# Designed miniproteins, single chains, continued (3), part 4

Each design is a single chain, and the fold is of that chain. pLDDT is the mean over its residues in the fold that is shown.

## One batch from the design tools (miniprotein)

Design m8105
Fold by ESMFold2-Fast:
Structure m8105 (fold): chain A 71 residues (1-71)
Amino acid sequence: SAREKALSLLGEAVRAAKAGDPETAIQKLVEAVKLDPSLYKAAKTVFNGLVAPLIDEETAERGKKAIEEAA
């Protein structure tokens, strides 16, 4: 189902963030939210907690906007 794929992408985003790959993490979060917009709050929590600390402010603003636009 779309939700199962979206949850898998959310898990991949967490893995990428923990591996120090914020670019892949953002891409996976955007893909997850596009498949299941109900995951927006979960994706935002992952972004703020695991992704934003790894990147500069400008990249964080772009990533946050991409996730918001996906919802």
Scores: mean pLDDT 86

Design m8106
Fold by ESMFold2-Fast:
Structure m8106 (fold): chain A 62 residues (1-62)
Amino acid sequence: AVLSPEARAAIEAFLRDNGLPASLLPLLEGLARQHARDSGREVVELADVEALRAHLPAALTP
């Protein structure tokens, strides 16, 4: 799946706002791409990033 500019910006903002290291960017991009594929889409949209944000803060607590 291709990462949209909006999805990329949302992931970067999420990392910055939660004090998470930029080294997690490839991991979050991979997870967002997987969510898009599981949803039958070839483009990663903001909704894929929002789905990850709902679950990842509990798993990645600063």
Scores: mean pLDDT 73

Design m8107
Fold by ESMFold2-Fast:
Structure m8107 (fold): chain A 81 residues (1-81)
Amino acid sequence: SKLEEILKSLTPEEKAVLQALLRHPDRPLTVDELAELTGLSREKVQAAVDKLVEKGIVERVGDDGRYRLSPEFLEELEKLS
């Protein structure tokens, strides 16, 4: 599946962040919340989310630096249903 291919193409840090967001698809998460959920440092989480945003998988929302799965990525997940 496209999701499996995406997961295989990511670094371990990017994969951990994506998996945390997949478990919370309807809730925007801060870098701090992602760090707690993944066990990664804030710096590693920030680098991972920046790459996931560049890839169109994740988007930044709100002024407090929250991240969620992009509508484009969610549409791709829905196509697998």
Scores: mean pLDDT 80

Design m8108
Fold by ESMFold2-Fast:
Structure m8108 (fold): chain A 81 residues (1-81)
Amino acid sequence: LEEERKRRRQKAADVLEKLSNEYIQMAEEAIEKGDIEKAKRYIDLANVYAKGLEMLGNKDKAESIKKKVDELRQKVEELEA
């Protein structure tokens, strides 16, 4: 029971990590294209999935993704200035 529960949680965490990284990549692409509105949406989605990772106990991975989110938010602010 515990091992199956841990395995299912790990698979869920892997999916959230993959989605977070995909949205980070999509945000970077949107920034390069000058699509600030899409970049903001993808950054917000990556942050939501990173929070999901933290809730599942993967705090180190969540912190890494949140750091990238903060960096992308800074780039968006610079482009809006």
Scores: mean pLDDT 83

Design m8109
Fold by ESMFold2-Fast:
Formats: sequence, structure tokens, C-alpha cells
Structure m8109 (fold): chain A 64 residues (1-64)
Amino acid sequence: AREAIEAGIAAARAGNATAGAAGAHEALKYFPDEVDREKAREAIRAGQAGNAEEAARLLEEALL
């Protein structure tokens, strides 16, 4: 859960956009009331589009 989200952010920062999207899915699944759902959805789209840096940034913001 939380470890998978943190791993997804770290991998996305290293250029793995797909891992960023996976981390955002994990956040929505396990922490739906603690995350900004719209930013998490945007992180998924950014990761699917290959924008690893954007996916990491949006996922970090969704968790604030």
C-alpha cells in the first residue's frame, strides 16, 4: 500500500512513467479519502502518456 506508492513515485522520478501510474492507482484504491482524487487521476494519465516527471509530481501533490 504506502510502500508501493512511495516506490511508484521513486521509480517515476527515475523515468518509469508506468510505475508512477501504478502508484496513483494504489493511492486511489487504499487511501481514497486521503488523496486528491482528481490529481491522482491526472497522475495516472501523465504516467500512461509517458510523462514520468509529471506523474511523480501529481502523485506527490495528490498525497498532500
Scores: mean pLDDT 80

Design m8110
Fold by ESMFold2-Fast:
Structure m8110 (fold): chain A 84 residues (1-84)
Amino acid sequence: EKKKEAEEKLKEKLEVLEKLKELEEERKLSEEEMAELMVELLKPESPEEAEAAARLGRALARAMEEKGDGVETIEEEIEALKEA
């Protein structure tokens, strides 16, 4: 059962990253916008999961700023998760 939970969460995370990529193609997202969207799209069941989702969104936004290409950065994250 825990293995199914991990697979389900991985699928949810992949769907969220694909939605964020689509939005980043339309406009550049800020750290706050990424944090809010990550929480909204992942629909966390607990305050701890919501905080983790927000931190993940902020970390992704920072990685995008460092690389200068937000869409490419999100695509790399999607591929990394698919290979895991």
Scores: mean pLDDT 73

Design m8111
Fold by ESMFold2-Fast:
Structure m8111 (fold): chain A 69 residues (1-69)
Amino acid sequence: MKVKIYIEYDPEKVTKEEIEEVVRSFGGKILEYREDGKAIAEVPEDKVAEAIKALQSLPGVKTATPVLE
């Protein structure tokens, strides 16, 4: 099962490529980039907690949280 992660970031402090590398390292992918430093990613359920920790450790990432439907 896959889980969506909502990400808010400062585009002046972290690049889309850095965010995508972290997400891909956990077997995930970026689903969309939204306006003004917002993104939705998708990761395997068993990796979601570690992906969130890694994303939050990136300079310029403000928020990384699972999207619950």
Scores: mean pLDDT 81

Design m8112
Fold by ESMFold2-Fast:
Structure m8112 (fold): chain A 108 residues (1-108)
Amino acid sequence: SAADLAREAGRAIREMRELVEKMKTASPEEIGQLLEEAVRVLERALEAIRGLYKTDPATAQRLAREAVEVAREAIEIGKKKDPSNQELIDRLERLAEEFERLAREAAG
């Protein structure tokens, strides 16, 4: 249901906020694993938001905006802590761009 998809996307965004807090205190050696987890969580959020967009585009757009914010925070921390994780950073950048697209798909 739309309500189930909204709850799933909301949970994933909450998990991302928790990951961002962990990333702030993480060592460079730990950051790679946290970035891999961030990619997985955001991929789940993206699928839920895409599904939600079919029935409740307004809620999907709001959640996509929240996902952009948390994805961009994870990218910035990842770059500062260990820039050698370029593959994971690039994957997060692509996810952020997709959320930005969904957020912009408000009826013109």
Scores: mean pLDDT 87

Design m8113
Fold by ESMFold2-Fast:
Structure m8113 (fold): chain A 79 residues (1-79)
Amino acid sequence: SERVEKAKKEAEEQAKRMEKLIRRTLTRDHGYEVKDIKVEITGIRLDADGRIEVTLRLTVVYTRDGQEHVVEGETRIYF
């Protein structure tokens, strides 16, 4: 579906922007060391209302005050 392909491309662009913003916040604003950061598409579906739901998974590994922190999350974008 052209709509699904367009939604996937937009979600991939949003994921890249999210990675850059999170990295900037942790490194430049807080001075933390980022070991790994990923925002990736884990699901794409069409709901009963004809909306395209794209599921994104976030994983960030960073060091704060000499301790390693792992943050995981999930969000959904609709088209």
Scores: mean pLDDT 85

Design m8114
Fold by ESMFold2-Fast:
Structure m8114 (fold): chain A 57 residues (1-57)
Amino acid sequence: SAEVEEALQGTIDGLLSGDDEAAEAAGRRLTGLIARGEASDEQAKEMGERVREARAK
């Protein structure tokens, strides 16, 4: 859970700051954790929406 939260925050921070490499690294970790079932379906949807919002800015 803490690892999921760190990966999510790192992805958002990287996207908002324009650090594409950091965003990609954190995004890969987040995707891997979700694929392993480390996040619930609801959490995965909420996280996807937050990443989508950050990417749209």
Scores: mean pLDDT 79

Design m8115
Fold by ESMFold2-Fast:
Structure m8115 (fold): chain A 68 residues (1-68)
Amino acid sequence: SMEEARKEISKVFQEAGKQVKKETNKEKQIKIVEEARERAVKIAEEHDDPRLAQFAEAMGDYEIKEIE
């Protein structure tokens, strides 16, 4: 379901956020979020709703902007 997919996507970024907090190098923090965004987009692509892919990309872009 879309609700389960959103929870899974949110969990991916939540786990990435924990890794970012432990990392002091900005470039490595960005790479962690970029990898999380790629995983989240793949999860979204398994569902028939293009809004999920947009949601996953938007979450990743937001987290990268907060690091930059």
Scores: mean pLDDT 81

Design m8116
Fold by ESMFold2-Fast:
Structure m8116 (fold): chain A 65 residues (1-65)
Amino acid sequence: MEELAERQKRLAEDTLAPFRDRVSVEVDEEGVPVIVVKPGAEQDAALREAIREAVRRVEEERRRA
């Protein structure tokens, strides 16, 4: 469980690396990565697209497990 959660978190962090100053990735009680966006960063279209890509990659990884 911990290994899968770490992989999902790392995958999301890698996808969001250019925005790591404005966004962080946490893991909830279910082992699901949660993307936390700093106030004001929600207006960044590039960040929004990166978040969508991170979610897609995490979902794909989850389907493999």
Scores: mean pLDDT 74

Design m8117
Fold by ESMFold2-Fast:
Structure m8117 (fold): chain A 68 residues (1-68)
Amino acid sequence: MTLPPTTRLDLAEFKELLDELGIDKEEFMRNVLFAENLEEAFARIDRDGDGVISAAELSRVLPVTVAD
């Protein structure tokens, strides 16, 4: 999956992206991010704490690429 570089996802959109990619949320949270829930997992990716995740931040943890 390729994301536009302007992509920004909130928590609800992040959950929808995991479903679209067919990712097991439980496995992803525990084995990739070491988080107890999706809210904690989101917070670990959202390093700036602004409540949104950029395409670049997503590409570091998910099997997605960012368009130039």
Scores: mean pLDDT 75

Design m8118
Fold by ESMFold2-Fast:
Structure m8118 (fold): chain A 68 residues (1-68)
Amino acid sequence: SVLEAAFRRLDTDGDGTVPRSVLVPIAVRYGLDPATIPDGPVGFPEFAAFLERVRAAGVRLAEELAAA
């Protein structure tokens, strides 16, 4: 899926999590509160919830991240 492809792109070390530091700049760029991102490594459910917040703001971020 597009979400799984996007997660895999950002999970550069293959440990099943994305560093919070990767998502904070994206949240700031799209006007989301970075405090909504959990502390520490972000798993797939938290990542999917983050992308749905971005999508609600009118951005197709999951497809952009999957295509990168």
Scores: mean pLDDT 71

Design m8119
Fold by ESMFold2-Fast:
Structure m8119 (fold): chain A 79 residues (1-79)
Amino acid sequence: MYIPKTEEETIELAEKMIEVLDFILETSDDEEVRAAARRFKETLKQLVKDKVKPEEFAQKAIELARELEALLEAALKRR
């Protein structure tokens, strides 16, 4: 929904996104989806560590979410 405005809101958003990624890692059998989820989790952790601006974090988070959505859709179409 809204772009985080503070460092605390950015950390909270990152924690929620990591929870979703952990759920994907536990429930998905697709190797590409799991590899992407691990990479995205590490990227989110790194952005928090680097104390990037909330706006920059939101932009990167949206990019990662879009990539993950595309990978999940592709995985659902695999036989």
Scores: mean pLDDT 78

Design m8120
Fold by ESMFold2-Fast:
Structure m8120 (fold): chain A 84 residues (1-84)
Amino acid sequence: MLEEEARELKKKGIEEGAKALMKAEPDNTAMQSLEGAKIMAEEIAEGKHSGVAEPVTEEGKEVEKKIKEAGERAKELLEKAREE
């Protein structure tokens, strides 16, 4: 079902994004732990701006953009699943 695919896409995007954020932002205290990085990735994927410990490196900002795009895509799949 598209709903299941949307949930898996979002979950995978958050997990991969969190790991990428930790690697791109090694000096960012909020991203020192996988848990903190996952929270940031979730907020980015949902289109929320935390205003706290945002990515400051060029690599981190690119990862933020990719996480946001993955979240938007998952949202589109979920909306289409509801229309079917």
Scores: mean pLDDT 70

Design m8121
Fold by ESMFold2-Fast:
Structure m8121 (fold): chain A 71 residues (1-71)
Amino acid sequence: MIASREIVEKAVLRLYLEGKISVEAARAIGAEIRKSDEVDVDELLARLVEEGVISEEQAELLKKEVEELAK
């Protein structure tokens, strides 16, 4: 799934405000996505879980939020 950086940033902010991800995780995700205007969401989430930035559960929540915002 390809999404704009803006959509991914909005999804991350929503999860942070809901208490579902930490400020450290939100900051780390922001740093990763700043390199491109388009984000491969599946590749991003797989890397973040592998790096221990987020859990698999948090990755599923973030993917769902991006899918809803990308409509």
Scores: mean pLDDT 83

Design m8122
Fold by ESMFold2-Fast:
Structure m8122 (fold): chain A 116 residues (1-116)
Amino acid sequence: DVLSGLIAELPETVRRILEAAVRLILKKGKEATTTADIAEEAGVSKATLYSHFPSKEALVEAAETYHDILVHILAIEDAEELAAQGQTERAQALREKHTAEGLREYERLKELVDSG
């Protein structure tokens, strides 16, 4: 999967921060989630976190974008199961759709990570 490969190319520290942010936002919402909570969950200093993301708002946007890419990866995996069940044409259409949408979200994520 192209999207999984692209996510794997993100710096490990960035991936840990985004994964921690997604977990906390899903657990208690973005309003209750602090940059200190995210830094602790990711196992990084606040200075390291702010070196990658200039604000909580930038980090939340990047985390939500990262989560959207993960949803597209899961949809592609589900489409592979449909192909295994003989629904090859439907599976191909779903893979093409979610790959295209996920690539657009990845370009957005790169902009957010590279600009922060």
Scores: mean pLDDT 85

Design m8123
Fold by ESMFold2-Fast:
Structure m8123 (fold): chain A 86 residues (1-86)
Amino acid sequence: MQSLIQQADQYYQLGQQYYQQGQYLQASRLYSRSGNLYYQAGLYGQSSDYYSQASQYASQVPGSQSLSDSFQRNSDRLRQLNDRLS
């Protein structure tokens, strides 16, 4: 589990670097990878948060509305899973 969290943190940090460079689509994809790793680690709340951020960044890129919607649906489902397990 800790190795998954470390990998997730690395993708998150790389995503922040791309966001700072204005590379919103790349940042969005890296945040979604981080979210997936948190999901694999059983941290559904944090996974939901990162998919939500991925959705927001994808929404800033013309033509990426379907990707943004997909990430938002993943965030919503993970939030429901977190609530069920709490």
Scores: mean pLDDT 85

Design m8124
Fold by ESMFold2-Fast:
Structure m8124 (fold): chain A 80 residues (1-80)
Amino acid sequence: SYEEKVEKIIKEAIEELRKIYKESKDEKVKELAQDIIDFLEDKKPDILEAVSKLSEKEQEEFKKELEEYVKYLIELIKKT
């Protein structure tokens, strides 16, 4: 399902952020990574419910935008 694809994107983002937290020596970077992890874990059910109410075309666009946005945030944290 599309919800499963979106959930996978969120889980993979959380895993990458956990790696950043573990490997970073900068306390500010660690705090930011943890805050985003907490946000994603807390909001995942709400996001999946919202996605389930979208048309197939809207689900496809949402997945693409979420994937690009998550990638952007992770790269931004890495550059800090």
Scores: mean pLDDT 84

Design m8125
Fold by ESMFold2-Fast:
Structure m8125 (fold): chain A 67 residues (1-67)
Amino acid sequence: GVEEAIRWLEENYDPDALVTREIVDEASRLSGIDPEELQREAVRIMLERGRSVVTVRDLIEALRRLE
């Protein structure tokens, strides 16, 4: 579930770590959310926050919004 994906990210990565495709795919598998939808939402959050790189923090927020 989404909570499992968030816990996995928090236990394995710093919140400011760069998100790779492998990290998105694993978070997708754990949450059941489509990886393209998850990537799109994380990019949207990144842009809303005035950044140019997707971080683990953005991916965690994306997971929470798509739940």
Scores: mean pLDDT 90

Design m8126
Fold by ESMFold2-Fast:
Structure m8126 (fold): chain A 91 residues (1-91)
Amino acid sequence: SEAEAERLRAWLVARGEAGAERVRDELLAAGVPAARAEELAERLRRLGERIAEIAAQIWRDGEWTEEQVQELGELDAEVARLVAEIAALKA
């Protein structure tokens, strides 16, 4: 249902925001400049929000589209690059 899809989206967004805050705090603790830590955390939050939107659409419609699969693939590649960048800064 629409209500269940919205609930899933809200839950995923909240989890993503908590994860982004944790990453920001870890980067700050590692001595990364505040502006850079916030930039990376914001990028992670935005990626998580878009993934949550697509997940909610798939849940509501009960089917995924080729367009959604392509966008998820692009988002996965961006997440992988961002995670590698964060890991390098913490090393």
Scores: mean pLDDT 86

Design m8127
Fold by ESMFold2-Fast:
Structure m8127 (fold): chain A 80 residues (1-80)
Amino acid sequence: MEALRRQRRRTERARRRLERALKENKPLSSLSSDEISALIGLIIAKIGIELDEEMGRKPSPVDKRTMKLGKKAEELLKKS
């Protein structure tokens, strides 16, 4: 349980750092491996939400925020 809490904290920290980097328009090359993993996770989550929306499932406010961040992540990845 304590090891799982440490993993969760590292994942959340990487996510917050990625969100800050996206707001500051930092290049992909400036991201750590943890932040790149979080970026890929955001893109996958965005695609999943888009597929759910196509199947008639309405996105939640959290899903809408994830889609917005995932779109920024895709743009950054494509520019690299």
Scores: mean pLDDT 75

Design m8128
Fold by ESMFold2-Fast:
Structure m8128 (fold): chain A 87 residues (1-87)
Amino acid sequence: MDRAKLEELIKKSEEIINDPNASDLEKAEAYAIRGQAYAQLGQRKKMREYGDKALELAPDNKYIRSNVATAYRLAFDVKTAEEVLKK
């Protein structure tokens, strides 16, 4: 996998997260993408941190919940992925 591409996604997500004009949904999506990128880099602690932030900003958004669950599956944390999709 192209590590440079994952690092670019992380950088782009950080720009959205730090944008005061970005909506909570845009920031939640950026956090979910950042978590998924860290999952692919094998950084499970950062993946969970950013996944949790995405869910805090958009707890009822099924798209965000699905993206966070995908990040947990990529990190081989299937139990947490199933818990994220419940409700």
Scores: mean pLDDT 77

Design m8129
Fold by ESMFold2-Fast:
Structure m8129 (fold): chain A 62 residues (1-62)
Amino acid sequence: SAADRRIREIEERMDREVARLRAEFERLKAQGASPSELFRQLARMGEVFVRGRIEISRIKRE
């Protein structure tokens, strides 16, 4: 369905965004970033997940 295609597009976008943020996390970790900086980066990844889930939930309610 059109809804299924839109959900897939959102999931693929989330996967790409999380992969980029994970690469940044590993770079920061390798450079000796503080626990606070690393936690902030993890929070950014969580934000991507939350936003994607909200979008998917809206589509499922259509």
Scores: mean pLDDT 86

Design m8130
Fold by ESMFold2-Fast:
Structure m8130 (fold): chain A 88 residues (1-88)
Amino acid sequence: MSELEKEGEKIWSELQHLSDLIFSNPAASPEEKKEVAKLLTVSGILLASLHFSLDMGDEESAEAELKNLQSVYQEVKGIYDRVQERSR
């Protein structure tokens, strides 16, 4: 288990948690829920690609995939923050 793998798994866990909170929040629009579902799908693909790159010993690709996963996390976090502000 590399440090990159551990960070990727941590981000994936946080994405699952934030998504569950958005999906269960009545203040979240159907469009926001659909966007989060798409971002989760992209995150799953990125995590699988990260594992594949690490299995091949391609640390450069693994780092790029982790960076992309972090970007998707920030996008979901932004949706979460907006939904939470409306559900006050």
Scores: mean pLDDT 86

Design m8131
Fold by ESMFold2-Fast:
Structure m8131 (fold): chain A 89 residues (1-89)
Amino acid sequence: SVELGRRGLEVIEEATKIAAEKNPLLSKSLENSREQIRAAIERGNIKSVLFSLDAAISNVRVMLNRYPDDERLKKLLAELERIREQLRE
């Protein structure tokens, strides 16, 4: 749904702000995923939203591998994975 896609954008925006402090390259990758999801939502292309959301999830997982105790990143990852699962239904 559009609502789930927009929630995904909000979560990625928060993850991008955290990434900007820790790893500028991952921050850029998350920004790119966010823009691709936004464009896909505007086109009504849920499969493209899912593809770009999977890329964002992978980038957050890479950050968590380096910062495993970051509770904010853990919560954001869990929200992204929940949104992904609901969009696949």
Scores: mean pLDDT 82

Design m8132
Fold by ESMFold2-Fast:
Structure m8132 (fold): chain A 72 residues (1-72)
Amino acid sequence: MDEIEADLAELEAKNPKSAEIARRIVEAIENKDEEELREILEEMLKEREKKFGIKPDEEHYKKMEEMVKEAK
């Protein structure tokens, strides 16, 4: 995880809020917490829709479920 830790430290210096979300994702993956990972990904999809008007489609939800499954 050395590369991820370095990237997170740089992100935290530039955008603390984004770094906090990224740390939550990494922690959920490490703990194999599928529920938390799914919630974070859903929040990101909803925020993307709200901010950019891009509606999450079936393919986005499929990728999300694949990421959650791979976290096992």
Scores: mean pLDDT 68

Design m8133
Fold by ESMFold2-Fast:
Order: C-alpha cells, then sequence, then structure tokens
Structure m8133 (fold): chain A 55 residues (1-55)
C-alpha cells in the first residue's frame, strides 16, 4: 500500500540521518499497522513524523 511505501521511505531517511529515535518511531508505526491494520492511524503517525523531520 502507499502507507507501507511511505514507512519504508521514512525508515531510509532516518537511517541516513542516523536518527535512531525517529527510526524507532517509524518501526513502531509499522508494527502497529501490521497488527491492527489501522491504515488511518498509521497515516496520521507518518504525517507527524514527516513534520518533525522537516525544517
Amino acid sequence: SEVEKEIEKLEEEAKKNKDYSMLGRVRIVRAWLELTKDYEGAKEAIEEIKKEMKK
């Protein structure tokens, strides 16, 4: 899904920046999505992470 692709992209960005705190948060969102299938909650969490990673 598009949400899963966005999670992968954020994982790559966090690794590139050596931001292990953000990497952990992204991985929690991935685990949440896999367990609950809550695509809406995952999308909201992704958008928050994206805002924190931007200027």
Scores: mean pLDDT 80

Design m8134
Fold by ESMFold2-Fast:
Formats: structure tokens, sequence, C-alpha cells
Structure m8134 (fold): chain A 88 residues (1-88)
């Protein structure tokens, strides 16, 4: 499914951004990466779009709280919003 490939591509970009941000603590980085990996798992397992969207929204809120003030954090939020639009 082309939609799954696009989600995986966005998830990879989010992971790379989280790994590249020196302002994130190891726990904050792990939370973001674990969150996006869980969303990818839900999409690959064919879970309902409503569940995937709820998890993406929760992850977006977490990123805004943890890293909303950083340029990298803002970019991760932007990519998460793009994923939400793709899975709707």
Amino acid sequence: MEKVEEVEKLAKEIRELAESDPSLTPLQRDAIIAGIDYVVKLVKEGKPKEEVVRRLQALRDTVRRIAGDSPVGRKIVELLDKMIELVK
C-alpha cells in the first residue's frame, strides 16, 4: 500500500530529526522515537484510521510539550501533521 510507504518515509524523517537534535534528553528522544515506531506498527497492522490519528495527535502534543520551542521540534510537529492528513 503506497500510503504505508509514505508513512514510513515520514517516520524515518522524524526519527532522524529527533536523533539530530542535541537539545533533546535521551528520555525525550526515546519517547519521540518509540511513539513514531508505534504509529508505524499500527499502520502496518492495518489498525483503524481513527486509532492511528489519535496516537499521532497524542505524539504531536508530546513533541510540542518537549521540543515545541526548537526548530527541529517544530519540524517534527509539521511532519506529524502531514502524517495525520495522509491517514485521515
Scores: mean pLDDT 82

Design m8135
Fold by ESMFold2-Fast:
Structure m8135 (fold): chain A 117 residues (1-117)
Amino acid sequence: SSEEVKELLERAMELNDRLLEVLEQAIEAEDLERAKELFREGKELAEELIRVYEEGYELATDEKVKEKLLEIINLNGQILLVLEQAIEAEDLERAKHLARVGKKLAEEAKKLLEELL
């Protein structure tokens, strides 16, 4: 139902805000080990976001809503790839660069999500 989709999107907003917080902390990390711990947390959040949006896609009946959800799923897929690369980063500078890329993608996903609420 439209109410069930709304509840999923509200949960997605909370998860996306947590992901943004984790990525901000990774940008400010003082060492590579701390940054990698944050990227593993971010990866779990991105995977949960993809599951929530996929459930929203299956429940949605409006074609415009479905199209927007697919765009958000694609952005979260890109975030997941960036986070996987960040976990494998050899130095803190590379890790922080990937955190900034992930943050930008998560901010784009948030804007699309706000258009659905």
Scores: mean pLDDT 90

Design m8136
Fold by ESMFold2-Fast:
Structure m8136 (fold): chain A 69 residues (1-69)
Amino acid sequence: SPEVIEAALAALDDPSVPEGIKGFIAGLLRKAGVPVPEGYTPPEAAKEGIDQLTPEEALRALRAVLASL
């Protein structure tokens, strides 16, 4: 969904969002096929989980993360 992607990209630019959460958001965006700026790295434990997701599941997870902010 374009709305979820836009909100996620805005969260990466938000200084109030913790670095670990930004890394997780970036990982989910990349899994969904969205280009993300360099410098955002998911935690090692989260990388394995993200790799198992489909693009659709990544977008659903992204929406849940954004709702927690």
Scores: mean pLDDT 78

Design m8137
Fold by ESMFold2-Fast:
Structure m8137 (fold): chain A 64 residues (1-64)
Amino acid sequence: AVPEPSKFTLEELQAGKAQALVNAYTEMYNSYPSASIAANLAAAYEALKQEDLAAKARQRAAEL
C-alpha cells in the first residue's frame, strides 16, 4: 500500500525553510563574515529550536 503523505505543520514548513537559510547563510558567512549574516543565522537556528547554535551566532554578530 502507498503510505499517505504526512501532514506538514507550519512549524515543519518553517523548519524546512530555516534549514535552507542556515545552509545559505553559513556559506555566505564563511565567505563574507558580517554581523547581519550572523544575526540572520541566529534567527534561523531559533526557528529550528537549536538554541545553543542560535546563541553562538548571536555572539558572532555582537563581535563583528
Scores: mean pLDDT 71

Design m8138
Fold by ESMFold2-Fast:
Structure m8138 (fold): chain A 65 residues (1-65)
Amino acid sequence: SRREALLEIAELLKEGRHEEAFELARRRGLVPADAPRDPVLLAKRVAVELSELGVEVPEFALPKD
């Protein structure tokens, strides 16, 4: 499901597995193939979509200043 894909991408980002997170996002059609490989932008997008689904956003989505 979309929710499961978003949570999987979230976990990959939390683990620092950025290449796998981008590959999964492209395969699931969650980002365009030409999307920038920016883990912060991907994390923000995943956080917004999880919030829209009523899912509490995990810590991975918060950039540590």
Scores: mean pLDDT 72

Design m8139
Fold by ESMFold2-Fast:
Structure m8139 (fold): chain A 139 residues (1-139)
Amino acid sequence: SMEEKEEAKKKAEELVERIREGARELEETMETSNSYEERDKKAREFAKRAKEDILEIAKYMSKLSDEEAKEIIERLTEEFKRALDAASRDPAIARDLAKAVAEALDEMGKIVSPSVQKEVEKAKDEVLAHTEALIEQAR
């Protein structure tokens, strides 16, 4: 029904907002903390929570159109690029975060429809390429 689709979309959007909030908290920690251990811990906590949220989003995608699912993946990709921009202060943290996000997207790709899987694979490649470009710019 329309109610089931609207509820699935709302839940997916709430999970995207949780990832966005986590990225903002990571950005604040990367900008304000003088402790490598604190920055590394915050990045690992963000990656763990993001993986859980990505897998939950993948379940709701079965009730969404391919177009709506792709829009969610595009928003997720943008939020992960922001998190990586923040993490780029520490190249090792940025690479570890990119790897964790790529692994989570790979798991999402196993759950979603074949048409959406291509967008997930593109998002994974973009996250990894963005991270390497950021590290090269810091050279």
Scores: mean pLDDT 87

Design m8140
Fold by ESMFold2-Fast:
Structure m8140 (fold): chain A 89 residues (1-89)
Amino acid sequence: SAWKELEKLVNTFLEKSQVDAKEFYDALKNGDKDKANQALKNIQANVDALKAGLAALKSKTDDPALKKKIDDIVAKANESLQGLKDLLA
């Protein structure tokens, strides 16, 4: 089911994002700006992979509720990523 594919995409993203987020915050605590920037690049790559998977899923479904949920997830992922970028400013 398309909804099960959404769940799998999101769970994969959350699992990887927890590891990279920990590395990002550990680097910030240690004052290691280069390491924090590298962790942020890894988080960006995970967001890009999620967005690509969600775009593919959106293109093959006619379910308007699923399409809306995909758009909501993409918006939230972009906002969260921007928040992390702002911490490095």
Scores: mean pLDDT 89

